# Designed miniproteins, single chains, continued (4): the designs that were tried, part 35

Each design is a single chain, and the fold is of that chain. pLDDT is the mean over its residues in the fold that is shown.

## One batch from the design tools (miniprotein)

Design m13191
Fold by ESMFold2-Fast:
Structure m13191 (fold): chain A 87 residues (1-87)
Amino acid sequence: SLQEELQELLAEAEELIAAAKAGDILRTVGLAIRIIGLQLDLEKKYPNDPRVKQATALANQLIKAAIAGDIATAEALLAQLKALVAQ
């Protein structure tokens, strides 16, 4: 379901932030690639869904912040993604 796929996206985003906080750059990049794959699958299955559009926008910003080492911004974006998925 859409809800289950959004929960998977959220779980992967949480792992990405944990890797970034640990300074594990290779794991952070690997998780970012996995999240991008999940985003593409969601956009294919649910074109024009506003929750999917918001989730993918938040996840893209979160990936950029995490790769840049901006953990505070990444965690703020994760909180927004959690709130969206809880709807």
Scores: mean pLDDT 88

Design m13192
Fold by ESMFold2-Fast:
Structure m13192 (fold): chain A 96 residues (1-96)
Amino acid sequence: ALDDPDVEKRIEAVEEALKALNDPNPMIRRYALLELYRATQDPDLEVRLAAVEGLKKATKDPNEDVRNMAKKLLEQATKDPDPEVREAAKKALEEI
């Protein structure tokens, strides 16, 4: 879970959110976006980078609202304090 003190377990939570983006229910996919958003606020750089990768995948979602939310969250990630996260988010937006 994203509230786990273990960084590896929080990365696993991001991976679970990524799996949820393949769910046929758009409400479950929206919930996955909320978990990815929480991960972009994580104190650990690796968790935030995993979240950016997840948001990039969400920009390809068949639901327009999911795609638009993912793009908005990637735009926020371009303002991350770490340059690696900022560049990953910018590159993801350029590949849309």
Scores: mean pLDDT 79

Design m13193
Fold by ESMFold2-Fast:
Structure m13193 (fold): chain A 96 residues (1-96)
Amino acid sequence: ELIELAYEIGYLAGKIAASLEQRGDLTEGVPEILAAVLISTSLSLGLEELAKATREGFEEGYKEGKENPLSEEEVEEAKKRLLELLKKYDELLEKS
C-alpha cells in the first residue's frame, strides 16, 4: 500500500511537472521539488523501497506528461489528487 502510494505520488508529480513545463507556467519546478523532498526523506528514514517507487513513478509520469500533456483543468484535478495522496501517505507512514 505505501509503495503503491509512493509510486502514484511520483507519477502525478511527474505528469504535472511535464505538463506545466510545456505551458511555461511560473509554478514550474514545484512538483520536482516535492518529489525530491519525498525521495530524500524516505532515504533518510531507511525507506529505500519507497524512495525508489517515488523516483520511478516520477520518471514514468514525466515521460507520459511530455507525450500527452494534461489540460489546465486536468492539472488542477491532478494537483488535488496529489495532495490527497500525500495526506494518506503521511497517515499510513505514521501508523506503520
Scores: mean pLDDT 74

Design m13194
Fold by ESMFold2-Fast:
Structure m13194 (fold): chain A 96 residues (1-96)
Amino acid sequence: MAKKKEKEAKIAAAREEGEALYAALEPAVEATLANSPNLKPAEKAAIRDFLARIPELYVEKTRAEIEFEETKNQEYLSKAIGLELSLNAALDFILK
């Protein structure tokens, strides 16, 4: 079984990955939002709020993967896959 410190290290690494992705995407997204006059202020706020959640989404996915490894409960695997698909769909939308 993985030690508690190993789980904490995986969660910390996931947060760093999410923060790095947010930092890389933020300037590109702000440029896209500035060139999108058809987006309402509330829609722009929703996109910014989603980006700000990326580090926590990476942490949630990693926690779900750890729980699945320990419990073998399919619900945690489904949660991790769902989070990954949601992130990929949002990134595809933003990078269009």
Scores: mean pLDDT 78

Design m13195
Fold by ESMFold2-Fast:
Parts: sequence; structure tokens; C-alpha cells
Structure m13195 (fold): chain A 100 residues (1-100)
Amino acid sequence: SKIDELKEQLKKKNDEYNQKVKEGDWQGASDALDEQSKLLEELAKLSDPDDKAYLLKQSELYRQMSDKLREGDRAGARKLAVQSVGESLRRIGDQVDRQL
């Protein structure tokens, strides 16, 4: 499905982001985050209403992280990454609660 294609592209861009970070290529890391943000927006357009708001929030956080890395504000990018992880954990909790 188109959703599965977008999820695979996100996984590949996340791998690219991790590689760029390991290399100290902060411009490349910023570019990978920006591309992930755009893929999250496309995924949100195809997602159920329950997922759309979460994916749009993640897209915005990834865009802001990209901007912070481009500015050389690694501390700001880390704060946004922590927020992104928190949103992900909250989403998992909400999904578990709906299954119970």
C-alpha cells in the first residue's frame, strides 16, 4: 500500500539521519530530518483521523529539529527530540488503552 511505501521511506531516511549524525554531518542530518518531516505529512494525509494529529505533530517536531541543527543549536534539537519521544510514548499508551 502507499502507507507501507511511505513507512519504508521513513525508515530509510531515519537510517540516513543516524549515519549523518555518526559522521558529524549536521547539514546532512538536518536535511534527512526535513525529508522525514515531509514524509510524515504525506503519511498523515493517508492516515485515519486517530493517527493524523499525531503524525502532523511529529512532522512539525522533525521540521523544528531540522531548523535547530541547521542553526547549530544542537541543544535545542535535543529538547525537541525528547518531546518527539514523549509524544510517541503517549501515542503507544493511547493505543494500548483502546485495546483494553
Scores: mean pLDDT 84

Design m13196
Fold by ESMFold2-Fast:
Structure m13196 (fold): chain A 84 residues (1-84)
Amino acid sequence: TEKEKLLKQLEILKKTLNLSLPEAQKFAQAIDYAKQLLEEGKTVDEIKNELMNKFDLSEQEADFILGKELTVEDADLHRKLTGS
């Protein structure tokens, strides 16, 4: 299902984060919250809005977490969060 696919992507993304970095810790918390909202039956769009409001994420950062198509900005964010 779409929910199972997103949960798997969230798990993979969290494992790539360098949790010694404060920015990566924030994203790890946002990922955990997104997983909670998915289990509560919220839609991807509702989760996106909640992440933007609760963690002060941009639309692009929320889309990065939720596994939408990657942009150049997402590549830069990935480097910042993983240190690679």
Scores: mean pLDDT 74

Design m13197
Fold by ESMFold2-Fast:
Structure m13197 (fold): chain A 88 residues (1-88)
Amino acid sequence: DSERAKELYEAAEGAEKRAKEVEEEGKNKLNAGNAKAQALLASDPNKKAEAEAIAEEAKQTEQGLLSTAEGLRELAEKLRKEAEKIAK
């Protein structure tokens, strides 16, 4: 059971690391989307609606990735609790 506990702790650590990566990815995608929207407006002011749609899509993408990160953190917590139970 010691080996099983180690596997669960490693899986939990991996899930937490992935959650941080996903949060960072969401932040980067939001920044990139907003920059793209601004660049579009700078090149063609008539594209305001398209630029707003790009910014909104970037925001929705960030929210989706934040939800994914939350799910990964919940998984990590469950895996840690299971590992602690087995390690005893």
Scores: mean pLDDT 87

Design m13198
Fold by ESMFold2-Fast:
Structure m13198 (fold): chain A 61 residues (1-61)
Amino acid sequence: SREDIEKFAKELGKPAAEVEKLFNKNLKKTGGDELKAWLLTYSELLQEVAEKKLAERAAKE
């Protein structure tokens, strides 16, 4: 959902507007397939969040 995208964007320190631009680029890449564009955008953000969380845990210990 859009809430998931916004939540992960905040975790990464990226504004929702920046994520919307990424979604629009993916939307063009998929020929207007919103579900596929959303999945690509979500996947990229999720990967970054996972890497950030691992780095945060390492830094705190």
Scores: mean pLDDT 75

Design m13199
Fold by ESMFold2-Fast:
Structure m13199 (fold): chain A 89 residues (1-89)
Amino acid sequence: MSVEELLRKALEYLKKALQSLKEGNVDEAIKNVEKAIGYLEEALKQSDDPNLKEALRYAKIALRNLKMGRVDDAIKNLEKAIELLEKTL
């Protein structure tokens, strides 16, 4: 996959995670964030973009918050990750 394809996949899964949280499905949100993190880590093997590093950092913080039941904090960090990825696309 190209870096652009990996970033589009990461963005898709982060947006799916937000939708799952709006539906009250935290377990599904966790799975979607983990998939997004996988795509972001793969993209970082091919790119040293600081915005991509920051997006990964926010996605990982969001995952930790979801596992701790801190849904509102997770949403804020997911929104920051999405914003950073949209700026790179």
Scores: mean pLDDT 89

Design m13200
Fold by ESMFold2-Fast:
Structure m13200 (fold): chain A 120 residues (1-120)
Amino acid sequence: SPVIEEFKKKMEEIRDEFLARLREIASKDLTPEQVERFVERARRIFDALIETAIELLKDPSLSKEEQLERFKAAVDIARDVLLEEFGPYLTPEQRAEFERLLDEFGDKVLEVVKEAIDKL
């Protein structure tokens, strides 16, 4: 589907922007090795979100509302996992910046999913 292909490209662009900004936040006080571990873990979680979204968009049994609700739940789980795994290693200032980053990119991915749902 051209809509799914466009969606995947947009999500991969958002992923790469997210990972670059995460690297900037983490590299302020963490070692290069810790930064790379965080970026690799965040990439895997983000890639899983992309695959989840594509599966939901391709599911003919789900309504548009059900597709969006299930994706929102997946985003919430990803946010909680990232905060649990990375939060203890960050300063209070880095943690606040990271929480804002997660909120910003959570909103961006939800907008892209809504756009894809509307085009299908």
Scores: mean pLDDT 89

Design m13201
Fold by ESMFold2-Fast:
Structure m13201 (fold): chain A 112 residues (1-112)
Amino acid sequence: EDEEIRRAAELGVELFKDEVERVHALSQAGATPEEILAYLKEVFGLDLAPDEPIDFDEATEVFAKKYNVPRDVATAGVAAILASVTADPETLKEQVLDAAYNAVRLRRRREA
């Protein structure tokens, strides 16, 4: 179980590394919360109004369908991208991988 969670987290981060890096770069460049939210909605495949909040479970299901990846990999990818918004540049890789692992672990516990 733990090895499967780790593999899903690592795969999700690797497959979506460009999206993680781009969201992190936008945040570091001082993009507004509204600009970041709009980009996240586009990346996740959400067709939401500008003022509508992102639901993690909905984003994960839409993301899995958009990129044709398993649910665990989608959970990891969404969590990694979201974590990159607030991550420290010096520890970006560690923070996004930790977020991905924790998200997959939490989801599996909820479905057990």
Scores: mean pLDDT 82

Design m13202
Fold by ESMFold2-Fast:
Structure m13202 (fold): chain A 93 residues (1-93)
Amino acid sequence: MEEEFEKLAKDIVEGLKKLPKEVQDRYIAELADVLGLDPEEIRKLLENNDYETLIKKIVEALKKAFEEGDVRKLFAVLAIQTDIELEVKKLEE
């Protein structure tokens, strides 16, 4: 389960890196809202290429949601990842 959360967080970060700023900002805001994170902090970590810290913050938030039994938050993050992957695929057309 920890390995699955780490992979999910890494996939989200890699996807965000490929998106244009306007689209990236929208998904950062949505992810921050779902996980209870600061969207400005996420933006700063991405701009500073501090991907390890960002991945760790996402993983810790996912672990907390899992421990609290908040299945809805877990599915919301999976939906965000899927939407990011679809946006990246559109850019490759």
Scores: mean pLDDT 84

Design m13203
Fold by ESMFold2-Fast:
Structure m13203 (fold): chain A 56 residues (1-56)
Amino acid sequence: SLEEVEAEILRLLDELHRLQAEYDAATGPQKAELRARIAELSARVQELADRLVELG
C-alpha cells in the first residue's frame, strides 16, 4: 500500500542519516564500506520513491 511504501522510505532515510554521520566521521577502509552501504540504501529509496509516484 501507499502508506507502507511511505513508512519504508522514512525508515530508510533515518538509516541513511545515521550512516552519513558515520561516514563523515570515518577514515580508511571503514569509509569505503560505509560509502557502499549508503549507495545501496540511496538506490532503494529512489526505487521506492519512483514506485510511490506511479501508485499515486
Scores: mean pLDDT 84

Design m13204
Fold by ESMFold2-Fast:
Structure m13204 (fold): chain A 91 residues (1-91)
Amino acid sequence: MYELSEEEKKLLEEVEAELKPLQEANPDVKHVVLLVDPSNPELTRKVEELAKLLEEKGYTVHKLELPSPMSEEMEKELLAYIERQIERLKA
């Protein structure tokens, strides 16, 4: 199990807080927030691919830009996670 830092926990709480009013206003619509780092073009392309697949399946996708670049380690973990989700959605 990946142990989240306090900064990562705060980011997850912010994402959850942003999604809650949207989900409550439109309970029949599925909402997803994807985190983007504009300093990483490879991650941005993978996030865009995942967003398109989710929208095709009826999700409303919101992109939240991170205020600071991610660490290289966190970036690699997020890329691997996104690639796994893309593979699952294509199957």
Scores: mean pLDDT 67

Design m13205
Fold by ESMFold2-Fast:
Structure m13205 (fold): chain A 87 residues (1-87)
Amino acid sequence: MNKLVAEKLREAAKRASGETREVLEKMAEALEKGEEIRKVAERVAEEVARKAGEEEGLSEEETERVAKEAAERIEGQLRKIAEAALA
């Protein structure tokens, strides 16, 4: 499944712009290396939240909230792609 999900993410990255494309490509690479969907979502969300925290001067609590929301959204998207690849 990881290879199919990674392929779909790379395909989605071609249609995405800027930061979204970079995030999709990073997720594809991690999945190709055999990392679990939830772990990929958590790591990417942490990176996105850290960048947002630096740019906006967010507090630690605000950064943690952004990371949690991003992780939930990314995990949901990855699972949707995995289901579509299975169908």
Scores: mean pLDDT 74

Design m13206
Fold by ESMFold2-Fast:
Formats: sequence, C-alpha cells, structure tokens
Structure m13206 (fold): chain A 87 residues (1-87)
Amino acid sequence: MTLEEQRALLLEIAETPSLTEEEAIALLEAAGADEAVIEEFRRAATDPSIAERLGHIRRLAELLGLTPAVDEAEAEARLAELAAAQA
C-alpha cells in the first residue's frame, strides 16, 4: 500500500466504531498495510491504558508522516467509541 492508502484505511477504521480491534487488524493485514503500521495500530487498540494508546496513535501518525495529524481529544474519543462498540 502507499502511505496515502494506509492513511485513508486507518481513518476509515477510526470512523467505524462498530469494528472490533481484531476486525480492524484483519482489514489492515488483508489490505497489505506495512507491518510497522499494523504493529502500532495493534498496540494502540489493545493497550489497557488510554494514555499509552494515545502514545501508540502518535507513533502511528509519525510512521505515516502525519505529525501533528492526530488531535489528542479526537483520538481519545475514538478509543472510547471503539471500547463502547465492543460492550
């Protein structure tokens, strides 16, 4: 995948609160996203601490060349939406 395609896919995943972390990771793998991007997404999705998840999201944004592309409040809201969708 190109960086642009990876960014678009991650945005789609972030905007889909009904996706589980496992489903989102499977979509990234099926689309052929870079392993480093998949690894940071996995950490961002599965880490039990919101603060640590935000750290992984920032690293993901860095890997995609998007600094400062992630708004901290928006990223926190997306993580909360993903957690709520799995409840």
Scores: mean pLDDT 67

Design m13207
Fold by ESMFold2-Fast:
Structure m13207 (fold): chain A 64 residues (1-64)
Amino acid sequence: AARQIKLYVTKEQIEKILEHLRNNKESDKALEDFEKVIEIQEKAVRGELTPEQAAEEISKIYKE
């Protein structure tokens, strides 16, 4: 189902974004921040973090 694929492809989506950032000059700083997001997302997918906790940790990295 689309919702399942969306959840299970979270890492794949992040990898695509990382490839995009890696191909651009702003990749160094943005890549490091995004690697942290990957780890948070992987923990959330494994159930080690709640979706709310994961979202808050990601927000701290990007600080809207």
Scores: mean pLDDT 61

Design m13208
Fold by ESMFold2-Fast:
Structure m13208 (fold): chain A 78 residues (1-78)
Amino acid sequence: KEEALKKIEEAGKKLVEAVEKGDVYSAIEHLSEMVKAARPLLSDEELEEFERRALRAIGRRDAKEVERVVKEMIEKIK
């Protein structure tokens, strides 16, 4: 749980940074890393909803919404 949480936090930071830089490819890769790390800690429905929200925010280049999704995922795992 603690190792997975650290991976999610690290991937989430890189995800937000990539979105702020407009690097959609890196953002998608970091989102995939975050989802993979969160998979054993969240239900499939919760993961699907967070991934959908993050993808939509990445498409809109909405770094604040991406950061919010990352924070909500972390809080739900704690």
Scores: mean pLDDT 82

Design m13209
Fold by ESMFold2-Fast:
Structure m13209 (fold): chain A 78 residues (1-78)
Amino acid sequence: DEIKKIKQELIKKMREDEKIRKIFDDGFSLYMKLVQQGVPKDKALEISTKKMVEELKKEGKLDVAKLVEKYKELLLSS
């Protein structure tokens, strides 16, 4: 269960780092806004995760950025 494993790792990172938590909160808010505006869920996921990855890379959180990209790929391939 790769999806569950990655989700748990991401939750752990959010608990340990306030900057990571804020990036995730902002990304989730963007996702919800896009879905509410009628953007397809798959496209909303791509847009929101791209923004999250960009912000994580700016903060030097390259390991977390890779986990987000992998999580997105697994969700879209399901």
Scores: mean pLDDT 83

Design m13210
Fold by ESMFold2-Fast:
Structure m13210 (fold): chain A 82 residues (1-82)
Amino acid sequence: SVSEVTEELIREISEEAERHIAEGTPEEARRWGRAASRAIGAATLAAYGDLDRARELVEQAKEDPEGAALAQRALDRVLEAQ
């Protein structure tokens, strides 16, 4: 279900972000925190059908290419599960 895909995705993104935050510099930790927050937000909003706000978070993530890719992949995975 979309709910199960969204929950697993949030877990995966959170675990990846926690590793980077623990192992990286303070600047990298802040960037990964923002990237993960935007990706989780986009996935959650898309799962609830708020695609306009989900896409706004993907656009905001474009300040960082890795963050943008993470948010876009998160959005795509939720949309594919619908």
Scores: mean pLDDT 85

Design m13211
Fold by ESMFold2-Fast:
Structure m13211 (fold): chain A 99 residues (1-99)
Amino acid sequence: GLEQLEEALEKLRKILEECKDEELRKLIEEAIAYIELALENRDDVRALVAAALGLIGCIIELKELLKKTTDPEKKKLIEEAIEAIEKALKGIREILREL
C-alpha cells in the first residue's frame, strides 16, 4: 500500500533527475503530483480514485510517447516510469481495500 506509493515516488523523482526531455519530464511531474495527492489523502476514497484515474491517464500518454520514441535511453526511462506508475496504482488499490 503506502510503501508501494513511496517507492514509486522515489523512482519517478530519480527518473526525473536523469531526464532532459521536456515532454517526458512534464508527464513524470504530473504522475508525481497524483502520487502525492494519494499520499496526502490516504483516508479519502474520492481523492484516491481521482489520483488513480490521473495515473492511468499518465500511463496512456507515456505509452503513446513510447511509440514515437527512437532514442533507446529515452525509451528505457519511459518504460521505467510506466512500471513505477503501475506500482503506485497497486498501492492505491491496496489502501482502498483497507478503507
Scores: mean pLDDT 89

Design m13212
Fold by ESMFold2-Fast:
Structure m13212 (fold): chain A 86 residues (1-86)
Amino acid sequence: GPSATFTKGLELLKAGKQEEALEIFGQALKDEDQNVRLDAVEGLKVIAKEGDAVVKARAVHFLKQALKDEDENVREAAKKALEEIA
């Protein structure tokens, strides 16, 4: 299933706590586990599509950072997320 970080981030988004959710997913991009970083990319994509203008811009910044990730699947997910929000 999804990481605990992803679940917490989505719960924060559902509660309207966009800045807190953005912080959780931004920190998760630094996780040792590539699956946690993949979940972070998905959460950042949600914020980039549905968030307020300020959090959208910051989510896009984090997605661009994820384009430089060590793992190919994380880079591909970030690329697809940026294409979907264009």
Scores: mean pLDDT 86

Design m13213
Fold by ESMFold2-Fast:
Structure m13213 (fold): chain A 113 residues (1-113)
Amino acid sequence: MELEEKILKILKEAEELAKELSSGEMTEEQKKVALELLDLAIEIAERNGFEEVVKKLKEWKEKIENNELSSTEVLILSRAVVKIMQLLYEAGKISEEDLQKAAKLLLELEDLL
């Protein structure tokens, strides 16, 4: 499977799961951490020319900024972002530093639950 196609599938499956498991109100701290993680993911996707991925991640960013997502939705989507970072690292498309930064942000987000 093409790398971008595999990434888009992960994002789509995460959106479906997030909608089904939607629960709780997103906190301001969760919002800040999730936006930092998404900004990192958008920068990486843009750098790699993944235009469809950039579009989807920017859509997620807008929903978070507008407080349209639950606490559980933000967590599920953030986990999908880190899973994508792991795939990009395995493909040699990002640094270990980028992966570690994304993983640290996810741990910070999980600690806010």
Scores: mean pLDDT 87

Design m13214
Fold by ESMFold2-Fast:
Structure m13214 (fold): chain A 85 residues (1-85)
Amino acid sequence: MREEFEIYIPTQATKEEKEEILKDVKEAVSYMREAEEAIQRGDLEKARSAYEKARDIVKKINEKALKIEPDPSKLVKITFYVPVP
């Protein structure tokens, strides 16, 4: 099974805001990769922990994106498919 993570990127953000969002996106993707690798090793507890951290960072990114651009039609949606632990 696969879980969908949707990340919203504001197109009208400042350079500093875009850099902060990019940093958070890289961290979230790192945890998504850690979760996938842990599943492949059969380490379901580590996979779950990494998955939960990725989910929390994605939530933080999306909350920040909506504060920068309250109009959802001006947000670019990126979807990541992550295997469920």
Scores: mean pLDDT 79

Design m13215
Fold by ESMFold2-Fast:
Structure m13215 (fold): chain A 70 residues (1-70)
Amino acid sequence: MLSPQETAEEVGRVLLEIGDQLDEAIKRAKPEMEAKRAELRAAGASAEEIFDASFEILSKAAEEILGPKK
């Protein structure tokens, strides 16, 4: 069975795989985040509002790749 050391190595490998999927999510979300940022900035939104909207877009993209649909 897996030793503590082997378990740690397995977790590390899984995190690297998840990291690759997150990189794809970021690449997918980036144009939408930039468009939303430009829209909100033109409307005079605060930095906090722009950050919140960007985070929501990124979270949605990450869920589409990593999580189940719905």
Scores: mean pLDDT 72

Design m13216
Fold by ESMFold2-Fast:
Structure m13216 (fold): chain A 80 residues (1-80)
Amino acid sequence: KRAEELIKRAEEALKNGDLEKAATLYHQAAVAAFAEGDWEKAAEFYRKSAELYRKLGDENKAKSYETGAKFFEQLAKKKK
């Protein structure tokens, strides 16, 4: 529920053209998913945040969040 509410707010920010706010909300959704043990969802939301920062021209943040997404993807595979 909480991660879903953050995603809805991120979608509203995207519709308003506020990419920075949307990227921040997707990052918060990733943290919420991680706290719930949903590493697959955490990876997905980190990737979305990275994509938005890349569109904003913030290559350093995009690379950081892409690395985070890859880390959580590997954790999800090990959980098998």
Scores: mean pLDDT 81

Design m13217
Fold by ESMFold2-Fast:
Structure m13217 (fold): chain A 76 residues (1-76)
Amino acid sequence: SASEEGVESLEKDLEELEELLKKDPSPENLEAIAQGLERGKAALDAAHKAGLITDEQYEKLKKRLDELQKKVDELR
């Protein structure tokens, strides 16, 4: 379904940001990850407000975004 596809896309994008941080936490990549997190959060909030994802899916992805944001903030 469109909702499942949207969640899979958000999870994939987040996984790529997490991988980038683990492989190369350079200043350039930290900036790219920060921008990706802003876009991901906006997309997640929009999808949740539109009813395209469940509350459980929203909370899971939000926790992952918050965790990655903390790691980025520690390195910036």
Scores: mean pLDDT 80

Design m13218
Fold by ESMFold2-Fast:
Structure m13218 (fold): chain A 104 residues (1-104)
Amino acid sequence: TSAEEEKVEKIKKLGKEAVESGSLKPVEALTKLLNVTLSDTELFQIAALVTSGKNDYLKLPEHCRDIAGALTVLDFLRLKGKLNVEQRAILTSLRKEFDEKCAS
């Protein structure tokens, strides 16, 4: 497995943990993995997004929850202008995977 593939799998795992736990710990670990610094306000905003979506995410098949959680955090970071070119490519790939497997 390439370092990029390992990074994507960690992003998916942390996204799933964020959705399922409702804890900030997986979100903080994900932003640390991405080398992103968030304010307390931005961490609160991500927590609110994960919490408000939790019931819908829990209705998804387990393999879709990791993608959905990762997309929630990554799209927020994209909107805040915090993602580099590599990270935006990961977001695009995860969005395509979700739309093909989970959004029908």
Scores: mean pLDDT 78

Design m13219
Fold by ESMFold2-Fast:
Structure m13219 (fold): chain A 58 residues (1-58)
Amino acid sequence: GPLPSPPAPSTIPELTPEEVAEIARLARAGESPEAIAERFGNPAAGRLAAEVKRMLAA
Protein backbone atom coordinates (compact mmCIF):
# COMPACT_ATOMS: atom_id res chain seq x y z
CA GLY A 1 0.00 0.00 0.00
CA PRO A 2 1.03 3.64 -0.30
CA LEU A 3 3.29 5.14 2.35
CA PRO A 4 1.95 7.96 4.53
CA SER A 5 2.79 11.32 2.96
CA PRO A 6 3.86 14.39 4.89
CA PRO A 7 1.40 17.30 4.80
CA ALA A 8 1.62 19.06 1.46
CA PRO A 9 2.59 22.75 1.47
CA SER A 10 -0.25 25.16 0.69
CA THR A 11 0.22 26.29 -2.91
CA ILE A 12 -3.25 27.84 -3.17
CA PRO A 13 -3.05 31.64 -2.71
CA GLU A 14 -4.86 32.84 0.41
CA LEU A 15 -7.43 35.63 0.39
CA THR A 16 -6.13 38.97 1.64
CA PRO A 17 -8.14 40.97 4.21
CA GLU A 18 -8.96 43.45 1.42
CA GLU A 19 -10.31 40.64 -0.78
CA VAL A 20 -12.37 39.28 2.13
CA ALA A 21 -13.92 42.72 2.69
CA GLU A 22 -14.68 43.14 -1.03
CA ILE A 23 -16.19 39.64 -1.25
CA ALA A 24 -18.47 40.42 1.71
CA ARG A 25 -19.50 43.71 0.08
CA LEU A 26 -20.28 42.00 -3.25
CA ALA A 27 -22.27 39.26 -1.51
CA ARG A 28 -24.29 41.92 0.33
CA ALA A 29 -24.91 43.63 -3.02
CA GLY A 30 -26.45 40.38 -4.30
CA GLU A 31 -23.61 39.02 -6.44
CA SER A 32 -23.64 35.25 -6.87
CA PRO A 33 -20.86 33.23 -5.20
CA GLU A 34 -20.05 31.75 -8.63
CA ALA A 35 -19.56 35.20 -10.19
CA ILE A 36 -17.36 36.25 -7.26
CA ALA A 37 -15.26 33.07 -7.56
CA GLU A 38 -14.75 33.77 -11.28
CA ARG A 39 -13.84 37.42 -10.66
CA PHE A 40 -11.18 36.52 -8.07
CA GLY A 41 -10.09 33.31 -9.83
CA ASN A 42 -10.15 31.57 -6.46
CA PRO A 43 -12.76 28.99 -5.33
CA ALA A 44 -12.24 30.15 -1.72
CA ALA A 45 -13.73 33.51 -2.74
CA GLY A 46 -16.93 31.82 -3.92
CA ARG A 47 -17.16 29.77 -0.74
CA LEU A 48 -16.71 32.87 1.44
CA ALA A 49 -19.37 34.72 -0.59
CA ALA A 50 -21.81 31.82 -0.11
CA GLU A 51 -21.24 31.90 3.66
CA VAL A 52 -21.77 35.68 3.79
CA LYS A 53 -25.01 35.30 1.81
CA ARG A 54 -26.23 32.59 4.22
CA MET A 55 -25.55 34.90 7.18
CA LEU A 56 -27.40 37.76 5.46
CA ALA A 57 -30.38 35.49 4.72
CA ALA A 58 -30.73 34.70 8.42
Scores: mean pLDDT 73

Design m13220
Fold by ESMFold2-Fast:
Structure m13220 (fold): chain A 63 residues (1-63)
Amino acid sequence: SEAALRAALEELVARARGLAEAIKAADPEAEVRIEVRGDEVTLTVRHGDRELVLRASAREMLE
């Protein structure tokens, strides 16, 4: 269902935003970016030469 996929995507984006705020609170110098492409949400965290990338798919949440 497109409605279910959209709801799952909106929930993933909300969770990603919450995590981004928590990361910035713990490390104010970290650069945090959230990207949405299709049904996938990507959270990228950079601090100096270090990078962490987290990906989640709304489709996988509906399986």
Scores: mean pLDDT 83

Design m13221
Fold by ESMFold2-Fast:
Structure m13221 (fold): chain A 80 residues (1-80)
Amino acid sequence: AEAEEQRQDAREFLARLDASMAKARPVAEAKLPGVGVEILERTAELLRRVADEILADRFDEERVREMEEELQEWVKELLA
């Protein structure tokens, strides 16, 4: 039951992600010129990977943690 609810949430999230990206790109570029779109695209890639793992019933919590840490360090370096 819970696993199927998570898969349905992941499918709905992916369906909304493309629409959200189209709206967010101009705003990201306006607020953070040269880096905003890169941050947005990298975040979207991470979110798509997490959703794919849930859909495949192969969710690896350790790998997700590693991806989150990599993203956090990348953002930290860009904002330093």
Scores: mean pLDDT 71

Design m13222
Fold by ESMFold2-Fast:
Structure m13222 (fold): chain A 72 residues (1-72)
Amino acid sequence: EYTTRRVLYAAARLLGLPVPAMTSPYLTVAAAKAIAEQAGVAFTPEYDPNGDGYMTRASLYELMADITRKLL
């Protein structure tokens, strides 16, 4: 269910976006929000449906789709 930071961080680096400091092997909402804001995507509470501060795999794919729409 929960996703690691590896996929989003690799994608962010490929897109030339700055990545926040590593704090956890799992993708935190704080790290995802920082990357989303650099891409110009508004970060909404819906990306944290469990309210626990960690991104799920589904939330990661939705965020990646939103970043792609914003940049293209």
Scores: mean pLDDT 70

Design m13223
Fold by ESMFold2-Fast:
Structure m13223 (fold): chain A 87 residues (1-87)
Amino acid sequence: SLEEELRERVEKALEEKLEEIEKDIEKYSAKEVLEKLSEVVEEVVEKFAKEKGLSEEEKKRLRLLAGEVLNEFILNNPLIQELLKKS
């Protein structure tokens, strides 16, 4: 489904961005990490919506799904959770 395809793209983009950040994790605050992850999610949603020719209604629905995927990623990632505890 369209929703499953977006979920996969968001999860992959988040994993790739976190791997990049992890190399220099000590240089980043929790806020900066969360901002970078949020930016990646928005870029994925914008590109996906444009590529698929989505309506505004469908785009809003998929933005909510992408936000849910981001929240699930944050809550389930040990590195991000430890970073948040230090803040």
Scores: mean pLDDT 83

Design m13224
Fold by ESMFold2-Fast:
Structure m13224 (fold): chain A 64 residues (1-64)
Amino acid sequence: SVAEKLGMEAGGPKAAEGARKGYEIGRQTGDVAKGFMEAAKLGAEYGGVDTSAQAGRGAAEDAR
């Protein structure tokens, strides 16, 4: 939810979706760092560099 919110604010709905999916991948694999990196990558692809950082931070927060 935090990943989606930060992604939405920084890069819109596609960035929010990317952030959420990255977080979920991290949870499923048990690798929070991989989830953070995947969320950042998807955020960058959909919203650009600034969105990458926000999406990653949100994914890390959701993984707590």
Scores: mean pLDDT 60

